# Designed miniproteins, single chains, continued (4): the designs that were tried, part 88

Each design is a single chain, and the fold is of that chain. pLDDT is the mean over its residues in the fold that is shown.

## One batch from the design tools (miniprotein)

Design m15044
Fold by ESMFold2-Fast:
Structure m15044 (fold): chain A 60 residues (1-60)
Amino acid sequence: SLEEERKKAREEILSIIETDGPEKAFEWALKNGRIFELADVFARLGLDEYLEKLKEYLES
């Protein structure tokens, strides 16, 4: 299901943040079309500076 795919994407993003950091998670999400899942994870983790960067990217 789409919800299961989104959940798996969020779990992968969390793993990347833990091992490689938020910038690598951003690169992965761009490549895999998971920008909204990335935003959700950044918001949940309180990564406000990365949320602002993502917002600027989406507004450009």
Scores: mean pLDDT 84

Design m15045
Fold by ESMFold2-Fast:
Structure m15045 (fold): chain A 80 residues (1-80)
Amino acid sequence: MEEEEKLIKEVQEAAQKNDVERTLDAMIRLVRLKLKELGFTDEEIDEVIARMREAASKAKNGAEAAQAVTDVFFEFINNK
């Protein structure tokens, strides 16, 4: 809980400063935490993170990067 709140704040601060790399890093850390809580394996989590990094690499700004990561996350959960 505490770690999740800290990561969410890091995402918000990085996105506000339009720091795509920092936003992506914080989002990926938050997603890894959430997927572990949901019982996914490290292998499954690594596959999702690779897809998130690829999707975010095409983003023009921090908000697009965060949206791309979020879209991949929900697509993965909904397809399992």
Scores: mean pLDDT 76

Design m15046
Fold by ESMFold2-Fast:
Structure m15046 (fold): chain A 99 residues (1-99)
Amino acid sequence: MEERIKEFEEKATQAGNNAALAKKMSDLAEKLGYKEIADYFRKAAGQYTAARNSYLAAAKNYKEGNIEQADRGEKLADKMFKSAQENFKKAIELYEKEK
């Protein structure tokens, strides 16, 4: 139980860090004129932010004994996090082709 709450909080922290990096990469790509790459990083940042918020909500629900709601929140957060990773990866792949 304690380990599961810690897991949610750690996942939220990771998602937040990834969102910050994606925003920084989006701004850099935009300055360089790579609009499509910037858009993929921006999508990733938004999805990572949504995942972070969902993991934090899951941790709170789990602490309050709302286990089913916490599990649903984790499922949603995991899906958002994975989609964010795919968008981030797509941005990197597009950037590598521009070099």
Scores: mean pLDDT 88

Design m15047
Fold by ESMFold2-Fast:
Structure m15047 (fold): chain A 67 residues (1-67)
Amino acid sequence: MPDEAEIARSLALMAASVGKLELSNPKVRSSMTKEQIEKLKEAIKRALDPKASPEEWLEAAKEINTL
């Protein structure tokens, strides 16, 4: 539904914004493993994908928040 999709999109965009800030901070980035950095980048990419389903946006947001 458009209303549920808009909420999922907003949550994904907020999570992606936080993830980008973490990747742009040299101190935070230096504390992460290469594997963690790659997982975060992939989750951000999915969260920002306008073709993704609302379910995929929510899963991407959850992954960013658990990393």
Scores: mean pLDDT 79

Design m15048
Fold by ESMFold2-Fast:
Structure m15048 (fold): chain A 69 residues (1-69)
Amino acid sequence: SSEELVALLNELGRAVREGDFARARELLDQLVAMGALSEAERDAILAAIEAGDFDRADRLLVRVYLESV
């Protein structure tokens, strides 16, 4: 559901800000399981987060959010 997607995206943002990359991976895996992103999009977002490219990660997440509405 859109509410579940928004909740997962909010938790993902918190995990990234707290440096909890293991939690960020779990949340991205849940988004893939929901059909909200592809495995390739998950891997791209995770790579951007781990590289410290938070602007890229944010742009990719905003796209997922907008496509969920």
Scores: mean pLDDT 77

Design m15049
Fold by ESMFold2-Fast:
Structure m15049 (fold): chain A 111 residues (1-111)
Amino acid sequence: MIYQNGEEVGSFKDGHLTLKLTNPLAWVEIVVEEDLELSAPSFDAYKKEGNVYTQTSPLPTTLGFPKVLKKGDVLYTHTAELLAVFLFDPKVKSVTLPPELQQWLADASAP
């Protein structure tokens, strides 16, 4: 589940990512519901305190997630980093985004 300011703003279920966020720089909380191993690039840019990972870079577009996340882990990061990870993960079958994030992804993916 994905939260912003305590409200549910997205989910990833059965290969389908859904986000209601409009700002790629928005800070989000990701609650890991099952053990996850990511294929996206992993960077040592997270501060770990117990089961909580907090992104340490102010730049939201150059960092991945921790490669292995466990059930019950909590990850604090920017919306753009969440999208970047999911663009490279082969488990993502479809993505439903608001027009603002669709435009941001189109601009970021342009050659």
Scores: mean pLDDT 65

Design m15050
Fold by ESMFold2-Fast:
Structure m15050 (fold): chain A 68 residues (1-68)
Amino acid sequence: DREEAGRRLKEHIDKSIKARKEGDVEESNKHVQEAVRTVEEAGGTAETETQKDGFKIISKVTPSAEFA
């Protein structure tokens, strides 16, 4: 479960970066949101910021304080 969460987080981050390079705001932001969800399912929190061109990025990730 935790290993799956880590793998899925990396996959969504990688896909968001790829979509950003392609200029696909919708796909990039969708993968950022899935990465945030994956962090939250693992008991952590993630903060995002919207850039001037409309792309969201993960600005801060906090793992669960008790499991960090």
Scores: mean pLDDT 76

Design m15051
Fold by ESMFold2-Fast:
Structure m15051 (fold): chain A 90 residues (1-90)
Amino acid sequence: EEKLKELNEIAQELARIYRDLVEGKISMEEAIERVEKLAERVIKLTPEDKEGIEQLRSIVERLRKAKTREEVGRAIVEFLTLVNKLIGKY
């Protein structure tokens, strides 16, 4: 119940970051920083999901190397998809 609640909060925050990035309300650097913090929260919530952690680590590495808002947005969408799959497990 608590894990499901936290994962839903993370999904909502990711959607908000994506919207604010697309609307130009936040910088690319701010979006990256906020998404990295959410990634750390997911890893702490599901430490036994080694496959999910590896996928998330790959997303974070691509996010850190992103040079465009489009690349950041793509990484956020992939992260949101992963979080929604985790929500479906609980």
Scores: mean pLDDT 84

Design m15052
Fold by ESMFold2-Fast:
Structure m15052 (fold): chain A 68 residues (1-68)
Amino acid sequence: EEEIQKLKEEREKLLKEAPNVKTVEDARSFIKKYNEIKIKLEKLKMNYDEYEIVRYSPYFERVIKKKK
């Protein structure tokens, strides 16, 4: 309960920083942090779509699409 709330707060804080992502390298670092929070939330039976973050910055789309 408290752990889920802390993870949601960390996710919200991270999303507020999304407009500051101006390079592909920053986007990779951001996605890595976001995925760590996502994995922790999924272990607590919380599910969400990874591709939703693409709406916050075009750099996220570039990093996700580079999987050949």
Scores: mean pLDDT 65

Design m15053
Fold by ESMFold2-Fast:
Structure m15053 (fold): chain A 85 residues (1-85)
Amino acid sequence: SHELEMTKVSFRALSEITELRLQGLKKVKDDEEKQKKIDKIVKETNKRVKKLVEDALKNKKSKEELDKEIDRVIEETKKKIEEVI
């Protein structure tokens, strides 16, 4: 079903964002201000992903379209975290 496909993309995004957060935090473990910046980036990214998934569900967007949007958001998030490190 469309709902299951969108849910699968959502879980993939959450998993990848969580991994980026954990990897970033490990690199800045002794810097509380950098940890806060990474957490802020992750929080904003999670809100963006939630809106994309909700929009895809409402408008019956294809899995391929949502995957492309999510991949762009993840790549942008990775670059933002790397800038903090």
Scores: mean pLDDT 88

Design m15054
Fold by ESMFold2-Fast:
Structure m15054 (fold): chain A 55 residues (1-55)
Amino acid sequence: GSRGAAARAVLLAASRLKPPVSVEELARAGYEEGQRAGLDASYEAVLEAAREMGG
């Protein structure tokens, strides 16, 4: 569901930004990447996924 799409969006952003990056920056970039990739993920879901993956 939305959690899977959000996790995918965060991973796409992480591959481009190349950590370390802030959780907020990762979430914002992830939301943008998710929108471009057609992933059904809200910003809140992407932010939660970024916190779980990035710290």
Scores: mean pLDDT 75

Design m15055
Fold by ESMFold2-Fast:
Structure m15055 (fold): chain A 98 residues (1-98)
Amino acid sequence: KKKPIIIIFPKEAEVKEGEPVKIKMKAIGKGKIEKLIAIAENLKTGEKKEKESEKGEREAIVELKPEKGEHEIKVIGKAINEDGEENENEKIVKIKVY
């Protein structure tokens, strides 16, 4: 049976030191999305952030403020549709802070 599809973007980002990095999750597919959770973990620091979409939204945004240098952020999106079907998507997002 068809599960919701989770898109995580960007795959990579470059920001200036002190600027927040925004990682977006979007749940797509036919039918309503009941819940979308975005989890981001910085693999260098172990810092972990979680954000749930607002009610009725198909998008969740997690903000990170990494220090100068290169970072790999492990990003997990979890979505539940109106039928109770769950899906999960995981990506490594590469962040360069200059």
Scores: mean pLDDT 81

Design m15056
Fold by ESMFold2-Fast:
Structure m15056 (fold): chain A 62 residues (1-62)
Amino acid sequence: MTEEQRKKFAEILREKGLTLDDEISGEEAVELLQKAGAPDEVIEKVRSKEKITVRELVELLL
């Protein structure tokens, strides 16, 4: 993932008022990753999850 994509993702999280401890649905996580331009491999890993914490989502992008 590029530096620009990481910055965009962090900005989206801030705009939505999400913290690292918040849980979101897999569908919402996929939407956030697509908005940030994350690679398909990362999106596919999240697509199969019913829910994920924002922290886990950020760790997948590191």
Scores: mean pLDDT 77

Design m15057
Fold by ESMFold2-Fast:
Structure m15057 (fold): chain A 74 residues (1-74)
Amino acid sequence: SEEERKRRIRLEGEILAGMYLIRAGVERVNTYGALSRGKLTEEAKEYLEKAEEAERAGEEVDEEKVEEIRKELE
């Protein structure tokens, strides 16, 4: 239960990192979050799959950043 939640949080963090790269590696995530939610949702889905693959390999993501993407994605 707690483990699957942690893994899901990390997965979402990977999405945030992916979305951050969508802006050509923009350093300011705040600026990226200000973008249209519609676009964020679609690109987040694409990175969602890639993030899952990274988690399978044992990759780690920023849990703190996950909070930002969750609010924008929802």
Scores: mean pLDDT 56

Design m15058
Fold by ESMFold2-Fast:
Structure m15058 (fold): chain A 78 residues (1-78)
Amino acid sequence: AKAEKGETVAQAREKYGEKFAIVRDGKLVYNGVEKNGAEYGVDDDTVLEESDEIITDVSPYVNYDIDEGIELIVKAIS
């Protein structure tokens, strides 16, 4: 799914649940299961862009390191 204009990460979590990921410009910027986006400056108050992709089933990817899983996640939505 794509993010809605003006939607925050916290609002996306309410809408899609805790297990979601955000991909921006073909790279993972937020993993909802680990709540980890600090490397990309993404937190609960971050406003999403309409071009952002939301992956709602991240269970297969959450056991990978961000560096290891990022290519797999990107390929899944590319």
Scores: mean pLDDT 61

Design m15059
Fold by ESMFold2-Fast:
Structure m15059 (fold): chain A 93 residues (1-93)
Amino acid sequence: ELSPELQEEVSKFSEEEQKEVLELLGILREAQATGDRAAALARLKELAAKSKDPAIKALLQAWVLQLEGAPQEEVDAAAQKAEEELKAKGIPV
């Protein structure tokens, strides 16, 4: 179930961006339910590679680094980039 806050944030994106966000949320929920992090990582990497939106791409890259257990410095740098891209779209973070 999507929280009302997440549904409202998703509605601020274009239809193409909404589809990518919903796919991302689906991947994360499936990983949580099954515990299959390898399958989730593969799907997140594929989505990041094919995404044309810089904000969605940066967000996906940050999640991939976090799930791979990359150094905190690299995760923080990717998260900051995602935050800047989202702010550039007018999305409060």
Scores: mean pLDDT 70

Design m15060
Fold by ESMFold2-Fast:
Structure m15060 (fold): chain A 88 residues (1-88)
Amino acid sequence: SIREEILRILRDVLEKLRDPNATKEEVIAFLKEAIERLEKLYQQATDPEEKLLIASALGILTRVLDLVEQGQLEKAIKVVEKAVESFE
């Protein structure tokens, strides 16, 4: 389902944010790829409810990207944790 695909993307992002070996540049690149994956899902979706779920996830990840770029990693992690909980 689309919710399961969004959850997978959010969990992948959370794992990357928590990786102590990942550089800031690697985290930013991963987030941009995750956003691109969601944008493609949005373009392919025909159901309005699925589009709303994808749009919500896109808004979350764009905020997370901004937080990471500003060096606010701990806030970024908390935002993704709450998102994962909300999509479960």
Scores: mean pLDDT 89

Design m15061
Fold by ESMFold2-Fast:
Structure m15061 (fold): chain A 82 residues (1-82)
Amino acid sequence: SVQEEIERLTEEVKARRKAALTLPPEEAIAALDALIDELEARAAEIKARATPQEQVEIDIVVGSQITLLRAEKTVLKKLLEQ
């Protein structure tokens, strides 16, 4: 189901985020960029097959994850400016 696909995607993102944050800042930024791009693409594909109700849930769950990843990337970029 769409719900199960989003749940699996969420667990994959959580694991990959954790792994990325163990890398040196430059590599972590690249890994987070790749993860954001992949998450956006996979979420869009799932959302295209979703009902309007499921689309709202996807927007909330995936949007929150993308926001967190972007915030983490911003912090890492600021560290590299020093």
Scores: mean pLDDT 87

Design m15062
Fold by ESMFold2-Fast:
Structure m15062 (fold): chain A 74 residues (1-74)
Amino acid sequence: SMSELAAMEAQIRALVERMLDAVEARDWDALVATAQELVRLVQEMAERFDIPLEEAARRMADIHDEVVAARQAA
């Protein structure tokens, strides 16, 4: 359902925020672990919702850009 897709996109947003926090903290172990989890979640989203992987990756990139913009505005 669309609500399930939105919940998964919210999980992607949370992982993007954790990834950016790891970059800011210069915690490369946390960055690698979070990036691996993000890739797995994007792949799962593509498979579960029958979305091309390229589209799932683009949605993740859009979420990343939104998070970065929000942090720069704060």
Scores: mean pLDDT 86

Design m15063
Fold by ESMFold2-Fast:
Structure m15063 (fold): chain A 66 residues (1-66)
Amino acid sequence: SKKEVLKKLALGQYALAEIYRAAGDQETADEWEKKANEYLKKAGLSDEEIEEVRRQAREVAARNLA
């Protein structure tokens, strides 16, 4: 389950990006988003799989900011 581990790592990185963005730190948010994108590209995920991870990360971030 290497793909599963990489998805969880990228989900955490995308969630951090959303939290930093909400805090007004756009530069740090962009860096975390970039790291997550590189992880998933390297893992060979489809665009649909990447978007699903991003969607889940937005939900996780929203829960932490609520």
Scores: mean pLDDT 82

Design m15064
Fold by ESMFold2-Fast:
Structure m15064 (fold): chain A 98 residues (1-98)
Amino acid sequence: SLREEALKLLDKIVELALEVMKKSKDKEVILKAIAVALAAIGLKFEIELTGKAPSAETLKEVEELLKKAEEALAKGKLKEAVELLAEAVRVLDAGLRA
């Protein structure tokens, strides 16, 4: 279901944000990663409480952003990775309210 896919993508965002936190020594990058993880956790609770789900198109856009974030992480581009994760959260939040 679209809801199950959205929850899995939010779990992946939390996982990748925690990886950025563990690998980064930059306080600003760490704080952004914390904010991303907390926002993703909040969206998980909202989806579970409301039963709302984003569209398949929104989920596909989020998957593409997460793939780019994983590639940035693999290359040690932690700031780029956290900005891509923040955008994924923003797309998911907007898609939930459309």
Scores: mean pLDDT 89

Design m15065
Fold by ESMFold2-Fast:
Structure m15065 (fold): chain A 65 residues (1-65)
Amino acid sequence: SRAALEALLREIGERSGLSPETIRRMLENVLRHRETAPSAAEILAKELGVSLETVYRALELLESL
């Protein structure tokens, strides 16, 4: 759901120091390029300081919109 995604983006933002809007754009970019950049999710997890599982959960929520 959108509310679950927004809550997760806020949590990641608090850990990374980035805005939820910036994190959402980064996730949308990973989703758009997933077939051409298979390591993009792993790179994003390192940039945000979160687990790869957290990134995958956010991508699943974004795809469900």
Scores: mean pLDDT 81

Design m15066
Fold by ESMFold2-Fast:
Structure m15066 (fold): chain A 87 residues (1-87)
Amino acid sequence: MTEEQLREKSIELAREGLAYANEDVEKMDKLMEAIRELVTLMQKLNEALRETYNSILEEIERLAEKDPQKAIELARHFMRYVLSYLG
């Protein structure tokens, strides 16, 4: 996958993930799938922040089990960051 394709796919996933986040816990499974894929793509686009992105994913996964609403909020912040960084 080219850098341009990685960027386009990351923007698409961030937008889809934000839509899932707006449906609260009903779309949590789809939101988590989108976030996992988005983190993987962002690690390829910005290798210097690879561990930072992994830490964000680990925290979202931890919160998803303990406090789903906080998981959704953190996921929203990450997706907004991605759109700001890539747009």
Scores: mean pLDDT 85

Design m15067
Fold by ESMFold2-Fast:
Structure m15067 (fold): chain A 85 residues (1-85)
Amino acid sequence: MSEEEVKEFLESLGAEDVVVEKYPLENPLAQDEAFSQIALNKDAVFVDPRMNELVKKGFEKYPEWNVATVFADEGEALVAGGKLL
């Protein structure tokens, strides 16, 4: 999934001010239904602990976020978040 597709996904849920961050991965993330999970706070739990840390950092970096998601693609992780009103 591309940065634009991840952004459009959150915007389709009603999120505003969506930011997408790309992180390189040395090892692939665990590929399962957890990739489609939506985090509503920094303490959300994904199957791969690296996703939990990335989501937590996103909420800490962007205090305006109240929704986030994470996707992995070809050695990269995309973490996106925004404000759902």
Scores: mean pLDDT 68

Design m15068
Fold by ESMFold2-Fast:
Structure m15068 (fold): chain A 66 residues (1-66)
Amino acid sequence: MPTAREVARVAAARGKGSGALTAGAAGAHEVAQIDPEATAEEAARWARSNGGDLAAEGIREAARLA
């Protein structure tokens, strides 16, 4: 499973021109700072719980690319 830190890097690198990947990079980065061992799935779940549906979608896309 890719980590929140890995998906933050992938989303940032691939996210030019995508609002979902840009939001996903920010959300995954936030989760990685709270818990460096967090998985991409945990980061996506955290984003959804905090009203970030676009960020959760971006995290899922970045996890497929990682």
Scores: mean pLDDT 76

Design m15069
Fold by ESMFold2-Fast:
Formats: sequence, C-alpha cells, structure tokens
Structure m15069 (fold): chain A 81 residues (1-81)
Amino acid sequence: SSLLEGLEELREQFLRAIEQGDRRSAATVLGLVLAEAREILPPEQYAALEARAREILASTDPAEQRRLALELFDEVEAAVR
C-alpha cells in the first residue's frame, strides 16, 4: 500500500529527528501521521492517538519518546493493513 509505505518513511524521519534533537521536525512528522490517521481511524480511536502524540512530544526522556512513538506507528500501520 502506498499509504503504508508513506507511514514507514515517516517512522524513519521521526526516529532520525528525535536522535538529532530536532523537536520541530519530530512534531511535524507526528502531525503528518495524525492527518493520515484521521482519514482511517474511528473518531474515538483517533482522539486517543492524538492524546498519545501529545504525550510523546511532552516527554523529556528520549528512550520513552522512542518507545511510545514506535508503539504509535505500529498501531497506525496495523490499522492501514
């Protein structure tokens, strides 16, 4: 799926951004993931995902940010199938 391939690329971009301390790029990538998720997820599941994205961006622990982000990307990719 073209959408799934796009999400895989966004995952790589996000991981590079957090490894480089580029908070602006990390936030931009999460925004793009949320835009895609809004089209495919039920409203309640989307709201939960949006809350989780805010939690990722609020975290000051890079290891926690990475773990939570990988979980979020896995969930969105599974929803696309």
Scores: mean pLDDT 82

Design m15070
Fold by ESMFold2-Fast:
Structure m15070 (fold): chain A 60 residues (1-60)
Amino acid sequence: AGGDGEEGNRAARETSLRGVEEGGEEAGMKAQNAGVRALALSGTEGAAADGATEGYKEAL
């Protein structure tokens, strides 16, 4: 592993995509759970529709 965080971020994305492509019940569930959490953390817009309180608290 190198000291470059940029490549590390891309590896995480590739791992997530691979889980979906494999279509395994166990692998698919794991990837979906991780993806949902990542989406909620990055996409406050979507979370605002279901949980605006949490997103607002973090923005402040």
Scores: mean pLDDT 54

Design m15071
Fold by ESMFold2-Fast:
Structure m15071 (fold): chain A 75 residues (1-75)
Amino acid sequence: GSLQEFIDQAQKVLQDTLQQALKAAKEQSIQAVRDIIAQAKQQIVQSSTPEDQRVTDVAVRQLDDLGALLEKQAA
């Protein structure tokens, strides 16, 4: 796919993940937050090509940072 298609897909995954992870954090389900973040990371990685590596690395880091923040809020 094009870089634009990858960016659009990554943006959608990040937006959907934020909504699901926030809901799980409100319910104080740390395990659900972890599972949601892990699934989102897999989706981003599986959709990436080697040429997308820097965008993929940024997206994965954003997901890791979100997960860490929400786990602190839920605990």
Scores: mean pLDDT 79

Design m15072
Fold by ESMFold2-Fast:
Structure m15072 (fold): chain A 82 residues (1-82)
Amino acid sequence: MKKALELFKQADKYYEEGDYKKYLELLRKGLDLIVQEAPSMSDIERSVALIMISSIRTSSRNRGDKESEQLAQEALDQVQKL
């Protein structure tokens, strides 16, 4: 979780700077890390992860960022499957 949060914070900085390519790269890495760690998470940790990914999906949708929305939706589906 902590490493994924750091990646998301870095991604947001690149998004603000207009470096969309670097933003997507870091977002994907953070989401992949959460999905990879999800089977080993407690129920509370998985709930927190779901809230966080859902927040990313909603923010991406609100700004019309279909690629980021899709990445977040895929991660959400994988974590919810557990």
Scores: mean pLDDT 86

Design m15073
Fold by ESMFold2-Fast:
Structure m15073 (fold): chain A 82 residues (1-82)
Amino acid sequence: SSMDKVDQKLQQLKDFGSTQSPSVQQQVNQIVTSMKNIQQGKDVDQSYKDIADSIKQIQKDATPSQFSQIKQIIDQISKAMG
């Protein structure tokens, strides 16, 4: 199902984040939590804002290559949720 694909991609994002610096890992975990909230229809507007804020922080703390990989997984999750 599309929900199973979203959960698989969320796990992929979390696993990739675990290989990064502590700051990037923390922000990735916040994105995963916020995306799960959106799936459940909880605090949707705030969750989108939190994702945007976490992406900005990752962009500052990660290399361009690492940021590109994280952003690609996030975009895949967003497409699977739509």
Scores: mean pLDDT 87

Design m15074
Fold by ESMFold2-Fast:
Structure m15074 (fold): chain A 75 residues (1-75)
Amino acid sequence: MEEKEKALSEAKKLVDQAEELLRQGKTNPAARDAYAGLAHQLATEAIELAKKYPEGKDILERAQKVRDEAVALLG
């Protein structure tokens, strides 16, 4: 199922990027809101892709955690 493989691959890339941006937001106070906002956007996109497939459960959980932490940083 090529469609599923592409969606999960894309979702994983988005989560990996979102986690990196979230970490940068936590370590760079001057750019915190910019990094947190972008991390929130990428995590939301990953959620939309991963939630379609049960194989995406781990990606979905990671993306939800990133989104919640990004919201907390944005205040």
Scores: mean pLDDT 84

Design m15075
Fold by ESMFold2-Fast:
Structure m15075 (fold): chain A 64 residues (1-64)
Amino acid sequence: SAADLVAEARRLAAEGLELAREGRFDEAQKLLTRSVLLLQEAGEDAEAARVAAEYRAILREKGV
């Protein structure tokens, strides 16, 4: 269901953003890419955009 896709996407986003804050960018990128795709499939385009923006902010702060 769309609710199941959103729940999985949110778990992946939380884990991926934490990995990004730890500097584990290869692992973060894999989880966050999947999260954004699942949110888009569920029609949660605004949340997908927010996840992508938060990741970009972390990358900029860490000089990547």
Scores: mean pLDDT 89

Design m15076
Fold by ESMFold2-Fast:
Structure m15076 (fold): chain A 66 residues (1-66)
Amino acid sequence: APVLSPEDREVLRRFQRATGLAVDGVLDAATRAALLAFQRHNGLAADGVLDDATLAALKRALGLEP
C-alpha cells in the first residue's frame, strides 16, 4: 500500500484542495487521476506515483517551494 510521510500527506492534501477533490490525504482513484494529469502537464513520468520528482513539482506548483 502507498505509505506517505506527514509532509507528503500535507502536499497531497493541498493538491486535493487545489483540484477540488476530497481532502483525505489518500492516493485514491480520483486523486491518482488528477496526479496523472498533473504529471503529464509538467513533463513528468505519468505513473500516478508520488515520487520525489512529482513531490518537488507539486511543492513548487502549490507555492510551498520557491
Scores: mean pLDDT 76

Design m15077
Fold by ESMFold2-Fast:
Structure m15077 (fold): chain A 64 residues (1-64)
Amino acid sequence: DKKILELRRQAARIAGVKLTPSQLKNMGPEDIRKLARELDRQGKVVAAVELFRLADEVEKLVEE
């Protein structure tokens, strides 16, 4: 799904990580939540909240 891939790209950009195309395709909602928890630990609360939101959006689309 093109929209799921776009959400994954957005999550990687917010987290500041460079991913290969294979890593990006395999990034599930829990992987995005792991990135969010790491940003929260670093005090980047706003970015962490945005990643949790993106993880929920990806999860909803994958389940549909």
Scores: mean pLDDT 80

Design m15078
Fold by ESMFold2-Fast:
Structure m15078 (fold): chain A 60 residues (1-60)
Amino acid sequence: VEELKRKVIGVVLAFGDKVTLGMIMEETGLSRGTIYRHFKDKEAMRQAAIDYLDKNSLPK
């Protein structure tokens, strides 16, 4: 489950402002429904990426 979220976060981090749901689906191989099961919307995906950077820029 966490691996799926990390895949989505990785794509958001790689493409930044140009990221689309279609790009996330193609890069991760996940369906739209699977992605939205774990992220409410695109802003939730962005927030998860920011949280990931915060935790990895300064451990815990």
Scores: mean pLDDT 73

Design m15079
Fold by ESMFold2-Fast:
Structure m15079 (fold): chain A 90 residues (1-90)
Amino acid sequence: SLPVAKEIEPLRKRNGFYVRAYYDEKRDIVIVEAIEFNEEGTQWVVVEFDKEGKLVYEQTSPPSADPETLQRLRDIAREVAEELIKKLKE
């Protein structure tokens, strides 16, 4: 069975975006989702980092999303991931 990733940061607003985070104990990675909800629809970025802060996986949606908006979502997701990895090392 696929393990359910444990939510370590509940869905909240940060810098105008919705952010949530999970820890995958089996893969030993932090997963961060940054989401924007607007009248044009939902845009999101998922980033996965190992404990050393190495980017393992990145996914963005939709493909038609504005590149500037996707970059802002990437930046906030990476910032949150780095903060959580640092806390896990403490």
Scores: mean pLDDT 72

